# Designed miniproteins, single chains, part 28

Each design is a single chain, and the fold is of that chain. pLDDT is the mean over its residues in the fold that is shown.

## One batch from the design tools (miniprotein)

Design m950
Fold by ESMFold2-Fast:
Structure m950 (fold): chain A 61 residues (1-61)
Amino acid sequence: MKEYSEEEKEELVKKLVEILQSMGKAWNLSLEQQIALARQLMEKQEVSEDIIEEVIKALKE
């Protein structure tokens, strides 16, 4: 897996959260559905597990 800087991880998490929240609102998705969609999309893009967990944590807020 590729290592990212802490700053790059934070920027990526922020952008992904914004996109996923926008999709969730547009499609009227539940929080559980948003989390499932987020994980599926990030896994397809080979995003590291650390970033996936940070995005999911942010979505729960």
Scores: mean pLDDT 74

Design m951
Fold by ESMFold2-Fast:
Structure m951 (fold): chain A 68 residues (1-68)
Amino acid sequence: ELEEQLKRDAEGAIKAAENGLKTLDLTPEQKAEAESYIQKAREALEKGDYRTALVYAAKAVQILNDAA
């Protein structure tokens, strides 16, 4: 099921991004930007918009990956 898969993917991506925020040595700008996308991903997840949640979580992960 697409929605169930997107929900799992979004949850996983949010957890990965949160772990990155905790473990990586980030600039204040990188941290703020990643936190902003994580917050948007969480809001979308809570509203049941799993596709949007995944997109925002992926953006946060990309910022953290580029920062490392």
Scores: mean pLDDT 80

Design m952
Fold by ESMFold2-Fast:
Structure m952 (fold): chain A 69 residues (1-69)
Amino acid sequence: ALSRETARAIVEAYDRNGDGTLTVEEAVEALESLGVPRARAREALAPHLGEDGRLTVEQAVEALLEATA
């Protein structure tokens, strides 16, 4: 199973501007790097999305762990 440490490292690598948030597209790319198809990645991210369509690093980490469990 994907560890929280590995998930955080992946998410931080996709936080390219370093502001502590990811776009849906950046989070989808992180999930695709783990072999999760785009459609499944979007479904896994939907419960974690804010109104602005962004995720915190912690929200993205949880989505990666849930999608790869």
Scores: mean pLDDT 78

Design m953
Fold by ESMFold2-Fast:
Structure m953 (fold): chain A 89 residues (1-89)
Amino acid sequence: DPDAERLRRAINEEVDENKPLREQYRQQAQQADEEQRKELAREVIEYQNKRNLELAKRLREEEGLDVELVELESELGDKLVVVTMGGLK
C-alpha cells in the first residue's frame, strides 16, 4: 500500500528527529532511582505529545496524509498522544 508506506516513512522521519533526545532520557532512566525515572518519563511524554500534535497537523495540512491521533495511558497515568495509521506497526 503506497499511501500507508508513505505515511509510515514520514512518521519514522519525525521520530528519528527526536531520537537523540529520547535516547538520552532513556539512558538516564536506566541509571536513575525510581522517582527520577518517573520524572524523566514525564518529561519525555510531555515533549512527545507536543511533537505528535504538531506532526499530525503538518502531515494533514502539508502532506495531505490521512493520519490518526490515538490517546494511550502511560505507566505513570499520563496521557500519551501518538500519530498512527490503521494497520501500520
Scores: mean pLDDT 65

Design m954
Fold by ESMFold2-Fast:
Structure m954 (fold): chain A 74 residues (1-74)
Amino acid sequence: MSEEERKARVEELARRAEEALAAGDKEALIRAVEEYAKLLKEYIEEKLKDNPEELKKKLEELDKILAETKEAIA
């Protein structure tokens, strides 16, 4: 995935999250957050593929943030 494609997908997910929030659709909001987290994981893996230790640390941080965010929405 290119930088341009990633930006377009992030904008689409942000729009979906805003629509879900406005509608009070917690399930749709959680799905948007999960899709965004997948994009971030792919970006981190691509950027840090030559640094496994930093990659592991960043993925663990992202998983923690994702869990806390989902808990706050639910």
Scores: mean pLDDT 79

Design m955
Fold by ESMFold2-Fast:
Structure m955 (fold): chain A 94 residues (1-94)
Amino acid sequence: MAAERLREVNLRLGASEETVERSREAVEAAERGDGEKALELLRELFKESKTEEDLLAVASAAATSAELLRERDPEAAEELERLSEEAEKRAREL
């Protein structure tokens, strides 16, 4: 449910369909407790993102994934929080 809501919001804000779907997959991995997969997917997407809207979508997905994993995988949650901050910083620098 969190993954679907984030997808709708990011599409409305102008993120690309590819970025939105890949972000959704990462949040779904986090919902299952798979912090390694969520990090892998979002790190690759972050490297490939070139627009402010796509970077903000990555930041939102990383923050949501971190919250979902905070109790189940606190190490992955910390890395996802850092990724969210990096993505948001990059978006502001464009």
Scores: mean pLDDT 83

Design m956
Fold by ESMFold2-Fast:
Structure m956 (fold): chain A 117 residues (1-117)
Amino acid sequence: HMSEEEIRERLKEALKRLRDPQASPVEQIRAINEAVRLILEHPEAVKEYVKEILDTLLDLLANSKDPEVQEAAGDALARLIEERPEVIKEYLDEIKQRIKDLNLPSAEKVLEAIEKL
């Protein structure tokens, strides 16, 4: 059983990896997957970090030069919307606004997830 402190530290480590310009695509994808898992399993413990994670995922979706990282960020956002809408509900309009001009399959997937709510 993971403590709240351990959950928060793992999330902080994932965020550091996602923001590290020296991180490989594989490392970024791993960090995306861990951050999403922590939000899905422990939404209350990570509530204060949700916006920071969403901002980081949206930045990676829009600006990453690696298509696999963009796809992973889009998949992560779609999964959060589908499985924990209450956690991201207050940010849905911001998410729509930030991705509406992106001509990417991964961005379309996020829009489809929002439309199904």
Scores: mean pLDDT 85

Design m957
Fold by ESMFold2-Fast:
Structure m957 (fold): chain A 86 residues (1-86)
Amino acid sequence: MEKRRKAEEIIREAEEIIGTAREIGENPDLAGEEPEKAKKVWTKLVEITNKVRAEEPELNKLPNLQPGLEYLRKELERARKLLEEL
């Protein structure tokens, strides 16, 4: 039960940072107006991406995780590339 809670928390954090990164990337004016916010989002995105990768062996042992780990990794990579273009 505790392992599932930790996995769900990591997934939630990843989805939140993906959403924030997409919002900034889709609205370049926001990055220009708040460059410190964009930097903090980048730092958090890297942190969460590393956390997902580190926990991947344990996450793969849990059945029926939603969303799927492969989906989460692909979305984190897309968000990273989007922010790199700023």
Scores: mean pLDDT 73

Design m958
Fold by ESMFold2-Fast:
Structure m958 (fold): chain A 73 residues (1-73)
Amino acid sequence: SAESNFAKGKAAFEAKDYESAIKHYMAALDADPSNMETANNLSKALHQLKAEDPSKAAEVDAKLKEVRALVEK
């Protein structure tokens, strides 16, 4: 469910496992694209991953495009 994936994403983010947080937040947002809290938390996790690992900048930028597509249907 969206709620289950949101909770898993938040737990991963608090553990500083940003890749897992992004995976779960994306699943939550796909299930409920109107949820701005999920979209904001996903954006924060994506930017945090890019800051911690600049080698993943291209991957992060691609996922940010997916988030925009999911939110602005």
Scores: mean pLDDT 81

Design m959
Fold by ESMFold2-Fast:
Structure m959 (fold): chain A 73 residues (1-73)
Amino acid sequence: MTATVTSSDGSTADVEVPAEAGSTQTVTFSDGSTGTATVVHVSETLAVVALGGPTGGSMNLLENGETVARTDA
């Protein structure tokens, strides 16, 4: 599943969400910066993705491939 995640500065990136948690991938944000996305939880409709980027970290709660909640780390 491809999901859109939001960084702490409001830039967005597309993330591949596999069926299992524990994967880390490099992402390119809408501002051209790069960071990392770690899939920490996956269920049928929900995923949690931890982002590391130039403005700091954030955790995105995704439902059906869209970010529904975010907490900055």
Scores: mean pLDDT 75

Design m960
Fold by ESMFold2-Fast:
Structure m960 (fold): chain A 74 residues (1-74)
Amino acid sequence: SLLEKQREAARKAIDETIEKLKKQGKNVLRIEVGDRVFIVDLDTLTEEQLKKFNEIVDQAKAAEERRRARLASL
């Protein structure tokens, strides 16, 4: 579908960005949850920012699980 093609194009663009950052010597972490992709530069994050990042990722995972459960009940 069009949405799936758009998701794939977005993933490719993100992958290109990560590759460029790694080429620049940056330590980059990628986490994908459903339609959302989180990219983090581990060298520049404070401990507080890392904690917030983990909370956002956990909330995104919980939201995606709820979304899938609703779709499965249809």
Scores: mean pLDDT 73

Design m961
Fold by ESMFold2-Fast:
Structure m961 (fold): chain A 73 residues (1-73)
Amino acid sequence: MEEKKELRERINKLYEEFLEALDKSDMTPEEKRKKYEQFRKLADEAISAIDEGNLEEARKLIEKLEQMVKELK
């Protein structure tokens, strides 16, 4: 139970970091929208994996979310 909560909280924090980085980026509105939609899709997949109890898959998806935040900087 605790691991699922920690992973969900990590996704929420990554959403905040992503939105901050996206707002500060010099990307066009179209590029920002595309990146946001891609991030949302991956985050939804990560949450689904957590709910299914597939924590290994959830961690992999969270790593991809972290990489997306890093690439925005």
Scores: mean pLDDT 82

Design m962
Fold by ESMFold2-Fast:
Structure m962 (fold): chain A 98 residues (1-98)
Amino acid sequence: SKAEELKEKYEKAEKELKQTEIDMNRRVLDAGTAYGRAVAEYHRAYQTDPEKAEELRKKAEELKANYDSVRAQANQTVDEKHKEVEKLKEEYEKALSE
């Protein structure tokens, strides 16, 4: 039946959403860790070598921009998957009512 096909699509999309959330959370965590490490290296250099600290500050700024970008892309990817799952759920529920 159409309802059975829509149920399979909905269940598959739910599993894909779960995997996407895991993958996106990992990407955000990795980018955040890289940024945090760069900030720590900058702070250490700041007290001992001001010229090296300025170079490390620029590197930390670039890693912050990457972290912000990765986080925005991850949020968009997860949001789009949520919308796909909700649409499939509505189509499945409508098919059950027909």
Scores: mean pLDDT 89

Design m963
Fold by ESMFold2-Fast:
Order: sequence, then structure tokens, then C-alpha cells
Structure m963 (fold): chain A 56 residues (1-56)
Amino acid sequence: SAEELAERAAENGGAAVLEAGRAGLRLDDKQIELIAEAAGTSAESVRAGLEAGAAL
């Protein structure tokens, strides 16, 4: 879920986002922004991590 990813991203950063992308997690723009805020990063970085993970 988006809430679970937000918690993991706050602790593990891009590694958690990449793993979620690899698992096929799909998020809307609001969920992406919430994860970016929790991780201290940008929405673009979250999108890039999800896409990179999906390519694995």
C-alpha cells in the first residue's frame, strides 16, 4: 500500500521505492506526493524509482 511504502521509504529511501516498483505497485499522483514527502525527496524521484524497479 502507499502508506506501507511511505514508512519504508522514510527509513530506506530509494531502495524501498525501487523494490515497490519491481513488485508492480501502482500509485496515483497524490500517493506519489505523500511518499515523496515521507522520504524527503521529490515526486519525480519517486516516479523514477518506481519505473526503474518495474524494468527489473
Scores: mean pLDDT 80

Design m964
Fold by ESMFold2-Fast:
Structure m964 (fold): chain A 92 residues (1-92)
Amino acid sequence: SVRRASRHLREAAERLRELAREARELGAEEVAELLERAAREAEILSDPSVIRELAKESGLSPSELSRLLIKAADAALEQAERLLEEAKRRAE
């Protein structure tokens, strides 16, 4: 549902900002910037009106786009955590 995707994307944005803060503390400024940009994109996409408009533009139902956005957010978080672990290893 659009409400579920909206909530999931907001939670993903918050988590990405947390990971960005950790990256900044490690001196990984480029990683922090990438994660901050990803968080902003997730927050924009969390707007139910944006989800509905994108679904209309893509020929998908709002429910179909919602499922894809949740999957994309999960993949982005997984990649973000991998980037942070790499930054931690380099900060040794």
Scores: mean pLDDT 87

Design m965
Fold by ESMFold2-Fast:
Structure m965 (fold): chain A 98 residues (1-98)
Amino acid sequence: MIKLKILDVRLVTRADGTQVLEVVFASSKKPKKVRIYVDGELVYEGEPEIEKALGSDLVYRARAEVPALPSGTHRVTVEAEFDDGTATASADVEYVVP
């Protein structure tokens, strides 16, 4: 069974106004491709880098620039593709415009 878990989600605004989503997630298998969605919009597609091992799981970090989002709660969804299937995990992130 494929196990996928979001460990951390952050949405930050840089000094130039660029918004960046950072997602940390654990997977029991190495994914071939990962897609990340914010409020149903695709913001990331690629092969994430391994950050560390966590027991039998591997931890990955993905960073993506996102469209300007209003303050409030946004839903982040991670979809990971493997040789034998697809797994999905979701989490909410709070964003407050400074």
Scores: mean pLDDT 77

Design m966
Fold by ESMFold2-Fast:
Structure m966 (fold): chain A 58 residues (1-58)
Amino acid sequence: MLEEFLEDADRLIEYAKTESPENQALLKEFFTVVAEKLGLPQEVIDELLARFDEVAAA
């Protein structure tokens, strides 16, 4: 599950590059909620969000 989530996260970040800043923000919020529900460590969540911000440029 965690490995699949990380792969899906990478795909989502790539997809976010093609979306509007408003949609990127919504995807980021959804991403955070899913990661929290999966019980990911805060450090992992922060790293994924940082990558999302860097790549999506939102």
Scores: mean pLDDT 71

Design m967
Fold by ESMFold2-Fast:
Structure m967 (fold): chain A 93 residues (1-93)
Amino acid sequence: MEAIKAAEEAAREAIRDFGVSEELGRKSLEATKEYIEKHPEVSPSTAKTATLYALKSGDPEKSLEKLDRMAEAAREASEKSVPVVEEAVRRTV
């Protein structure tokens, strides 16, 4: 709930302060809401960052796909943080 409010605030600020079009603002907010629905663990600060990434890219869907991949990579890193370096070395040699 708080995350959606943070996303809405970020979109409004970007339209006002960065000259982002209202259309791009709405698309970025819609895409970020979908991202939050997929990731209910998302904090308000993460939601705000996701919205700003979507806005800065000019392509909200593509930016949020990138964030989805980054979240997946972060989750994998947390799960495999100890053996990740060892596995990477083993695959390189």
Scores: mean pLDDT 65

Design m968
Fold by ESMFold2-Fast:
Structure m968 (fold): chain A 62 residues (1-62)
Amino acid sequence: MKVTLNVNNEPQKLKKEAAEAIANGADEIVINASAVDEETLEAIKEVAEAARKAGVELVVNA
């Protein structure tokens, strides 16, 4: 299952939606970010680490 997350500088929302996607058995997560501040970039790093631990493929489009 591929899940696409559209992000506009909302790090908490990104982390919640990514965690739910992983919990629901996503095979791939695609993050589309039009504006990335340092907090959002840290959130993307946390999501990438969680995805790696769960065996989920992560693609980031910035």
Scores: mean pLDDT 81

Design m969
Fold by ESMFold2-Fast:
Structure m969 (fold): chain A 72 residues (1-72)
Amino acid sequence: SLEREIELGVAQIVVAVYELADKKKPEEVTVEDLERAIEAYDKVIELSEDEELIEWARKKKEEYEAKKKELE
């Protein structure tokens, strides 16, 4: 099922985003790393129908956008 494949893809994106965020120390984070994380959160927002997951992704995206602005 395509729907099932999308659900698995969303789960993998969430895991990857979480791992990327947890892996980097603040001083080691680059603008490119932040942009990749923002893109991944955007995919979660676009593909997910889970309101809690979408809210979490929006909050994380906002945090990463703020951090990116500080580094630009």
Scores: mean pLDDT 69

Design m970
Fold by ESMFold2-Fast:
Structure m970 (fold): chain A 92 residues (1-92)
Amino acid sequence: SEAEKLLKELEETLDKAWQAIRDGNYEEAIEYLKKAIEKAKQLGEASGLDVTPLINALKNALEAAEKGDRESAEVYLTLAYMQLALIRKELE
């Protein structure tokens, strides 16, 4: 389904954002987080599920990355992955 495709693309985008943060490449991480927010909105439209907690986690990760706050960025990315796991279960 379109929702399953978007979920997979979103997971891949978050993996790239996480790697960029670990590498200290915050400009690249910011670009991936912005793409993730847009994909999360599309996932909400395609699935009909409430993606607000996912979008909030991604926005907080983006703010942390913009400040160069690695610890906060990693915490909010972890929360985003947890929200994706819940969404995946709802699509079963």
Scores: mean pLDDT 90

Design m971
Fold by ESMFold2-Fast:
Structure m971 (fold): chain A 86 residues (1-86)
Amino acid sequence: MSPEERARASTITALGNLISAARASPSPLADEIAARLEALRDRVPGMSLEEILAELEALYAELRDRDPALAAFLGRIIDYLRSVLA
């Protein structure tokens, strides 16, 4: 498995964990955020690591004011992808 394929697989796993966390959240945004994360996860296999990073950074910017806990989890995925691309 290439480093990029491994990073993409790890991102899919991490997004799955974040979707589960969103659905377990008492937040009124839980269903909306879970649906958006599922749509992103489904697109990940067809995306470059740079495209995945850009999509996650855009979602992080939106979430940081609406759900800081989910934004923090997403930030860890972003940091991981940045470390792979460095």
Scores: mean pLDDT 78

Design m972
Fold by ESMFold2-Fast:
Structure m972 (fold): chain A 64 residues (1-64)
Amino acid sequence: SLLEKLIAAYQKALALQQQYAEKAKAEGGTLTVTKLSDDVYQITLTVDGKETVETINLNELINA
């Protein structure tokens, strides 16, 4: 059902955020999560002044 797909997508998004948080901790960096829209979030990992940016799109995760 749509609800089951939405819950699965949300869980995948949380798992991705957690993976980046653990990477930030391991590398001595910082993690910032920014909401760009209701379905799109941006994760910025900063290590030694260098930024890596990843985008999480919940609509893509629902269809994966």
Scores: mean pLDDT 76

Design m973
Fold by ESMFold2-Fast:
Parts: structure tokens; C-alpha cells; sequence
Structure m973 (fold): chain A 73 residues (1-73)
């Protein structure tokens, strides 16, 4: 549901904020990668006519993947 997607997006944002506070240099690098990927999927969403819900789902996936990769290092 959109409500669940928005909750996940908020939680992901909070995790990114904590990451930035704890390790600002590494967080800037990860944030830059997330930004580039989000710009790519936004362009794809526009081209393919995705709903706002579909876009938010893909955005959550991008952020969650980046956070997992950081935690694995």
C-alpha cells in the first residue's frame, strides 16, 4: 500500500540521517550513489509512465540496497 511505502521511505530517510551523523564522509559517497540511481529511475519512471506508488517502491529498493551494502563493508 502507499501508506506502507511512505512509512518505509521515512524509515529509510531516518537511517540515512543516522549514517550521515555517524560517518559523514562515507555517507556523502553513499548519498551521491543513491542520488545518481534515483535520478536514473526517475527518468525511467517518466519514460515508462510509472505511477507515484511504483516510483516510491523503486526508490525504497535503491535506498535499502545501498544501506545493506554499507552495513556489509
Amino acid sequence: SMEELRRRYRENGERLAEFLARDPEAAREVAARIQAELERIHAEAVEKGWSHEEFVERANEVIERALREYEAR
Scores: mean pLDDT 81

Design m974
Fold by ESMFold2-Fast:
Structure m974 (fold): chain A 66 residues (1-66)
Amino acid sequence: SSVERALKEIAKMIATGELKPGEIVKKSDLAKKLKVSVSSVSAALNELVKKGYLEKVPGKGYRVLY
């Protein structure tokens, strides 16, 4: 699924340091980069928040924790 693809790609970006600790990521920017829908990226980002890799920042996006 597009959600599963987005989840794997974003997790890889965090693991490889392409997305750095403390960086704020926006779902619209990731959707363009990964060529998936904003809704699929949103679902993937919320799963990564639940797993402790990201923190939702109101009005800004999602902060990378590691």
Scores: mean pLDDT 85

Design m975
Fold by ESMFold2-Fast:
Structure m975 (fold): chain A 88 residues (1-88)
Amino acid sequence: SREEIEKFVEAVDDDALVELIPGLVKVLTESEDPEDRALAALLLAEIAKRPKVAEALRPYEEELRAALADADPRVREYVAETLARIAE
């Protein structure tokens, strides 16, 4: 659930969350499974709440913007949340 992911993120430091970014973006852009893409997008949205993690996501803005065209509405929603958080 989203609450379980939020609880997981709260238990992890910013540096460890930054290390997850390349793998999550890879799943988001390359996985054929919409459930895997939705989970990756949700986790990206949650970790983007951390200012240092949001800054580390900026190099991936192009890949995140491309994911706004994803077939799954959950992916589109969570990617939009992520982009809003890195826009500062």
Scores: mean pLDDT 87

Design m976
Fold by ESMFold2-Fast:
Structure m976 (fold): chain A 74 residues (1-74)
Amino acid sequence: SIIPKLSEEELKEEIERFEKWFEENKDKFTPAEAKQIQELLEKAKKSKDIEEAVKYLLEADHLMVRAELARMEA
């Protein structure tokens, strides 16, 4: 697994990167999607276990990708 290769600092940087992208693209999400993504990012940030944090990040990423694909479908 690649998950154990992430330091706490690297994980925090990835979470901040996702949060920044989300804030810049927030208008592309429904209020419900935005709330769910925000909650997942907060859970990832608060997680003490790297595996748990990565699971939340992956779920947030999947929601972000789905929303972006829906935007592209016009």
Scores: mean pLDDT 74

Design m977
Fold by ESMFold2-Fast:
Structure m977 (fold): chain A 71 residues (1-71)
Amino acid sequence: SWSIPGVGNYKVDKSPPAVEQAAEALAEMVRKLGKQLGLPEDEIKKMEEIAKNDVAKGAALVGELRAQLEA
């Protein structure tokens, strides 16, 4: 009941592509930084979707959010 096959990310069972793993990590970073900045959930969700679909855009968003967090 606490640990069974398939618990968590289904793609883990299927050895997901490295690009997908990177995209997920960037999306999580965007969510974390967006919450720290106090951004609306709407904006955070849009940024998450972008990061999941495009690693380069995700990295750019992380950089932008970091810049805003330090400003």
Scores: mean pLDDT 71

Design m978
Fold by ESMFold2-Fast:
Structure m978 (fold): chain A 100 residues (1-100)
Amino acid sequence: LSIEQQFRQRVNLLRQLLADPATSVSDIVTQLMEATQLVERLFRSTTDLQLKQEYVDELTGLINETERRARAQNASMMDLMMLMAASGTAFVLEQRLKKE
């Protein structure tokens, strides 16, 4: 599978996990960290600014939805730290796009 296909599959899985109220925050943030790593790899593999923006927008949307879930549930400190790491990465990638 291409990195693009892997990312799209991960996004679809994350949306399904987020739609299920029985899914733990830990399971969601674990998959979110994998999606974050895929976006970083995509940024190194392409020069397509439009495609990079689409991936950052999708990642940011997933992070925001996960933050809402974490606030509604008793999220662990580890889960919150992982979520902050994902948010930080998305912010850095968005700032890099603004310099283009």
Scores: mean pLDDT 84

Design m979
Fold by ESMFold2-Fast:
Order: C-alpha cells, then sequence, then structure tokens
Structure m979 (fold): chain A 94 residues (1-94)
C-alpha cells in the first residue's frame, strides 16, 4: 500500500517534469485515494505535494485549496509540524 502511494507520488513528479499536468493531477488524486482512511501521514504528504505543484505552476487558487485540505487533515491528526507549515504556506499565498 505505502509503496503504491509512493510510486504514484513519483509518477506525478515525473509527469510534472514532462509538462503533463493532467497526468500529474490524476496521479496525486490516485495517491490520495489509496492513502485515505489508512495512512493519514501519506495522505497529508500527497495533499502537500499537489498544493506545492499547483503553487509552482502559478495556480494560486488550486494551491490554496489543497493546502487548506492538508491543514484540516493535519489538525485532525495532531500533526503540529505539518499544521504550522501549511498555515505559513497559506499566509504567504493570501
Amino acid sequence: MSEEVKKLLREAFEAERAGDYEKMVEAYQKAIELAKGKDPALEIQAYRMLADAYRRLGDKEKAIEWYQKALELAKENGDEVARKAFEADLKELS
């Protein structure tokens, strides 16, 4: 399971480098679905990576959306390090 999630995260990164942003988003969404309800840390990581990718692409609105989702999950899981990081990212993008 975690290996499949990591493979999808790598696939998304490779798609971004190739300029295939539709494939990038699809791979991140598949990673999120596999981690959902089973590995909150990997789910938070997938949300963060997707938000970071949108930020690099200049899609500020999508970046904010995914950072907010990551922040909510980090709060629910008591991940204080991730929570502070996402709050800082959202403040910078606001």
Scores: mean pLDDT 83

Design m980
Fold by ESMFold2-Fast:
Structure m980 (fold): chain A 75 residues (1-75)
Amino acid sequence: MSLEEFAKKFKEGAEKELSSLSLEEAKALAEELKAAEPTETVKVLDAEVTDTEIKVTLELTKDGESVVVTVTAPI
C-alpha cells in the first residue's frame, strides 16, 4: 500500500469515528490528541473543535515519506 492509499484509508476511518462523537467527546478527544506522544506513523499537528465540527491535522509517515492530512467531521 502506498503512502497515498494509506493516508486515504486512515482519513476515511478517522472521519467515520469522529462523526460519531458528541461535542463534549470531540472536545475531550482534541485535548487528548494535543497531549499525545508522536508515534512512528502518526503525529498530531493540531486539533480544533468548533460548535459544528472537529478538525484534526495529522502528519502520517510510511516508508520514510510523510504527508499532512486534515480530517474534518461534523458534530
Scores: mean pLDDT 78

Design m981
Fold by ESMFold2-Fast:
Order: sequence, then C-alpha cells, then structure tokens
Structure m981 (fold): chain A 92 residues (1-92)
Amino acid sequence: SLEEEARRLHAEAQAALAAGDLERAAALYAEALRLYGEAHRDEYMALTGASEAQLDRLLALAQAAMAARILGDEEAAARHAAEAQALLAAIE
C-alpha cells in the first residue's frame, strides 16, 4: 500500500539523516510525505471540499518545506510553509 511504502521511505529517511546524508534524507522525507498525502487524498477532498489542484499544490509546498528544512534553508522552509498555511485557510 502507499501508506506502507511511505512508512518504509520515512524509516530510510531517518537512517540517512542519522548518517549525515542530508540530500538523500530530504528526498526520502519529501517522497514519504507525497505518498501519505496520496493515500488520504480522496478522504481529505470529501471532508474539506478541496480540489485536486489545491491538494497537488499543498503536497508540493509541504514537500518543498520539508526538503528545505532538512537541507538547512530555513528561509525557503518558512516561505513554503506560509504558502501552505494560506492555501489551507482558503480551503475553509
């Protein structure tokens, strides 16, 4: 399942982070987050009324924020997180 694959990638990301491989950790965490989002996409759309385009944008922003944070780019991480929060507020 997507959720099982996401958990495996998350574990690999944690191992990469512990080894100091920040680029690999960032890529693996971002992919795990994408798979978690895809696993819950239909349920989230049904509960919130969000469109596919809004969820695609939210997932892309969440992935970018996670990757930037792991790579130490706090300014980029904060910028992507702020855009995601604004989009979440608009979905209400």
Scores: mean pLDDT 84

Design m982
Fold by ESMFold2-Fast:
Structure m982 (fold): chain A 65 residues (1-65)
Amino acid sequence: AEATGRGAVEGAEAAGARARGEIDPERNTVRLTIEGTGVVGYVPASNSPEGAAASGAMLAREAGA
């Protein structure tokens, strides 16, 4: 979960965004917030760090950040 959350944030940042990741244990997800855009996405905590990074990068690109 921690590694997945870090991966998602790093993926978004690699795509040029600023992002915040928070683990949501009740939903078994990582809540990823793309700073300055108001866009929020959820990445499954069961995702690999590499998969989470890809998801974070996609969310950042979709947000236009």
Scores: mean pLDDT 74

Design m983
Fold by ESMFold2-Fast:
Structure m983 (fold): chain A 100 residues (1-100)
Amino acid sequence: MREEAIEFLREAADRLAARANEAEAAGDLEVEVTLSMVVIGLAVSIRALEKGEDVVEVLRETAKLLERGAKKLEELGDEEGAEFLREAAERLRELARRAE
């Protein structure tokens, strides 16, 4: 579970970083900043997992971060980005349930 969670978070961070770069190129600063903040949060979660922190607790907190990011992206009109974050949050909750 820990290694699977780390791999998923790395893939999610890479995809969100690419989307943030696209937002920057489009001049959408608020979407770029929102996506970049989520990427930073995912990096913190990856580091916590690498340091041996509780998998269930880290994944649940990360899912909450993704839900907050999704709501902000939806408010900014990035519905595709919001949906990606909600799907990622649900995947993290599934991984947390399996780790219990």
Scores: mean pLDDT 88

Design m984
Fold by ESMFold2-Fast:
Structure m984 (fold): chain A 94 residues (1-94)
Amino acid sequence: MEEELYEAIEKRLKELREQGKPLTPQDVLAEAYYLYYKIKRGEDVSEEFSPELKEIAELLLKYDELVKNGSTPEQAEEARKLREKILELAEKLV
């Protein structure tokens, strides 16, 4: 679920903070979630958003669809890989 992904992201950010890293990944993720909600509502997204934020938002949408409809082991594994990729991309944008 979206909540589980959000909790995983917060846990990762807490780990980064405990390592003395700045809060910049949280700002990146907040913008990506804002864009994700717009896409989920079927709204046309602004050209103002960076390609990297759009990629994270598209991965969030794909993750939501997999967890909503997915009950096979293959779908669960794909969702896990998407979670890891989302977190990795957010970390790279800091």
Scores: mean pLDDT 66

Design m985
Fold by ESMFold2-Fast:
Structure m985 (fold): chain A 61 residues (1-61)
Amino acid sequence: MSEKLKELETALANGIAAVKAGDYKTAADYFEKGSKLAEELGDTITADNLKALAERYRAKA
């Protein structure tokens, strides 16, 4: 497994945990990190989806 893919999975897990805790700012930060990692992996669809999630949760913070 590539190191970036493992980092993406970790960022997603942390983002989801932050959402469950009501920490929308931290969730947005992790989803933004995940978007950049997905872009570096060539997965533009996942990158775009995570960017949209980051913007949504940042608006709630």
Scores: mean pLDDT 84

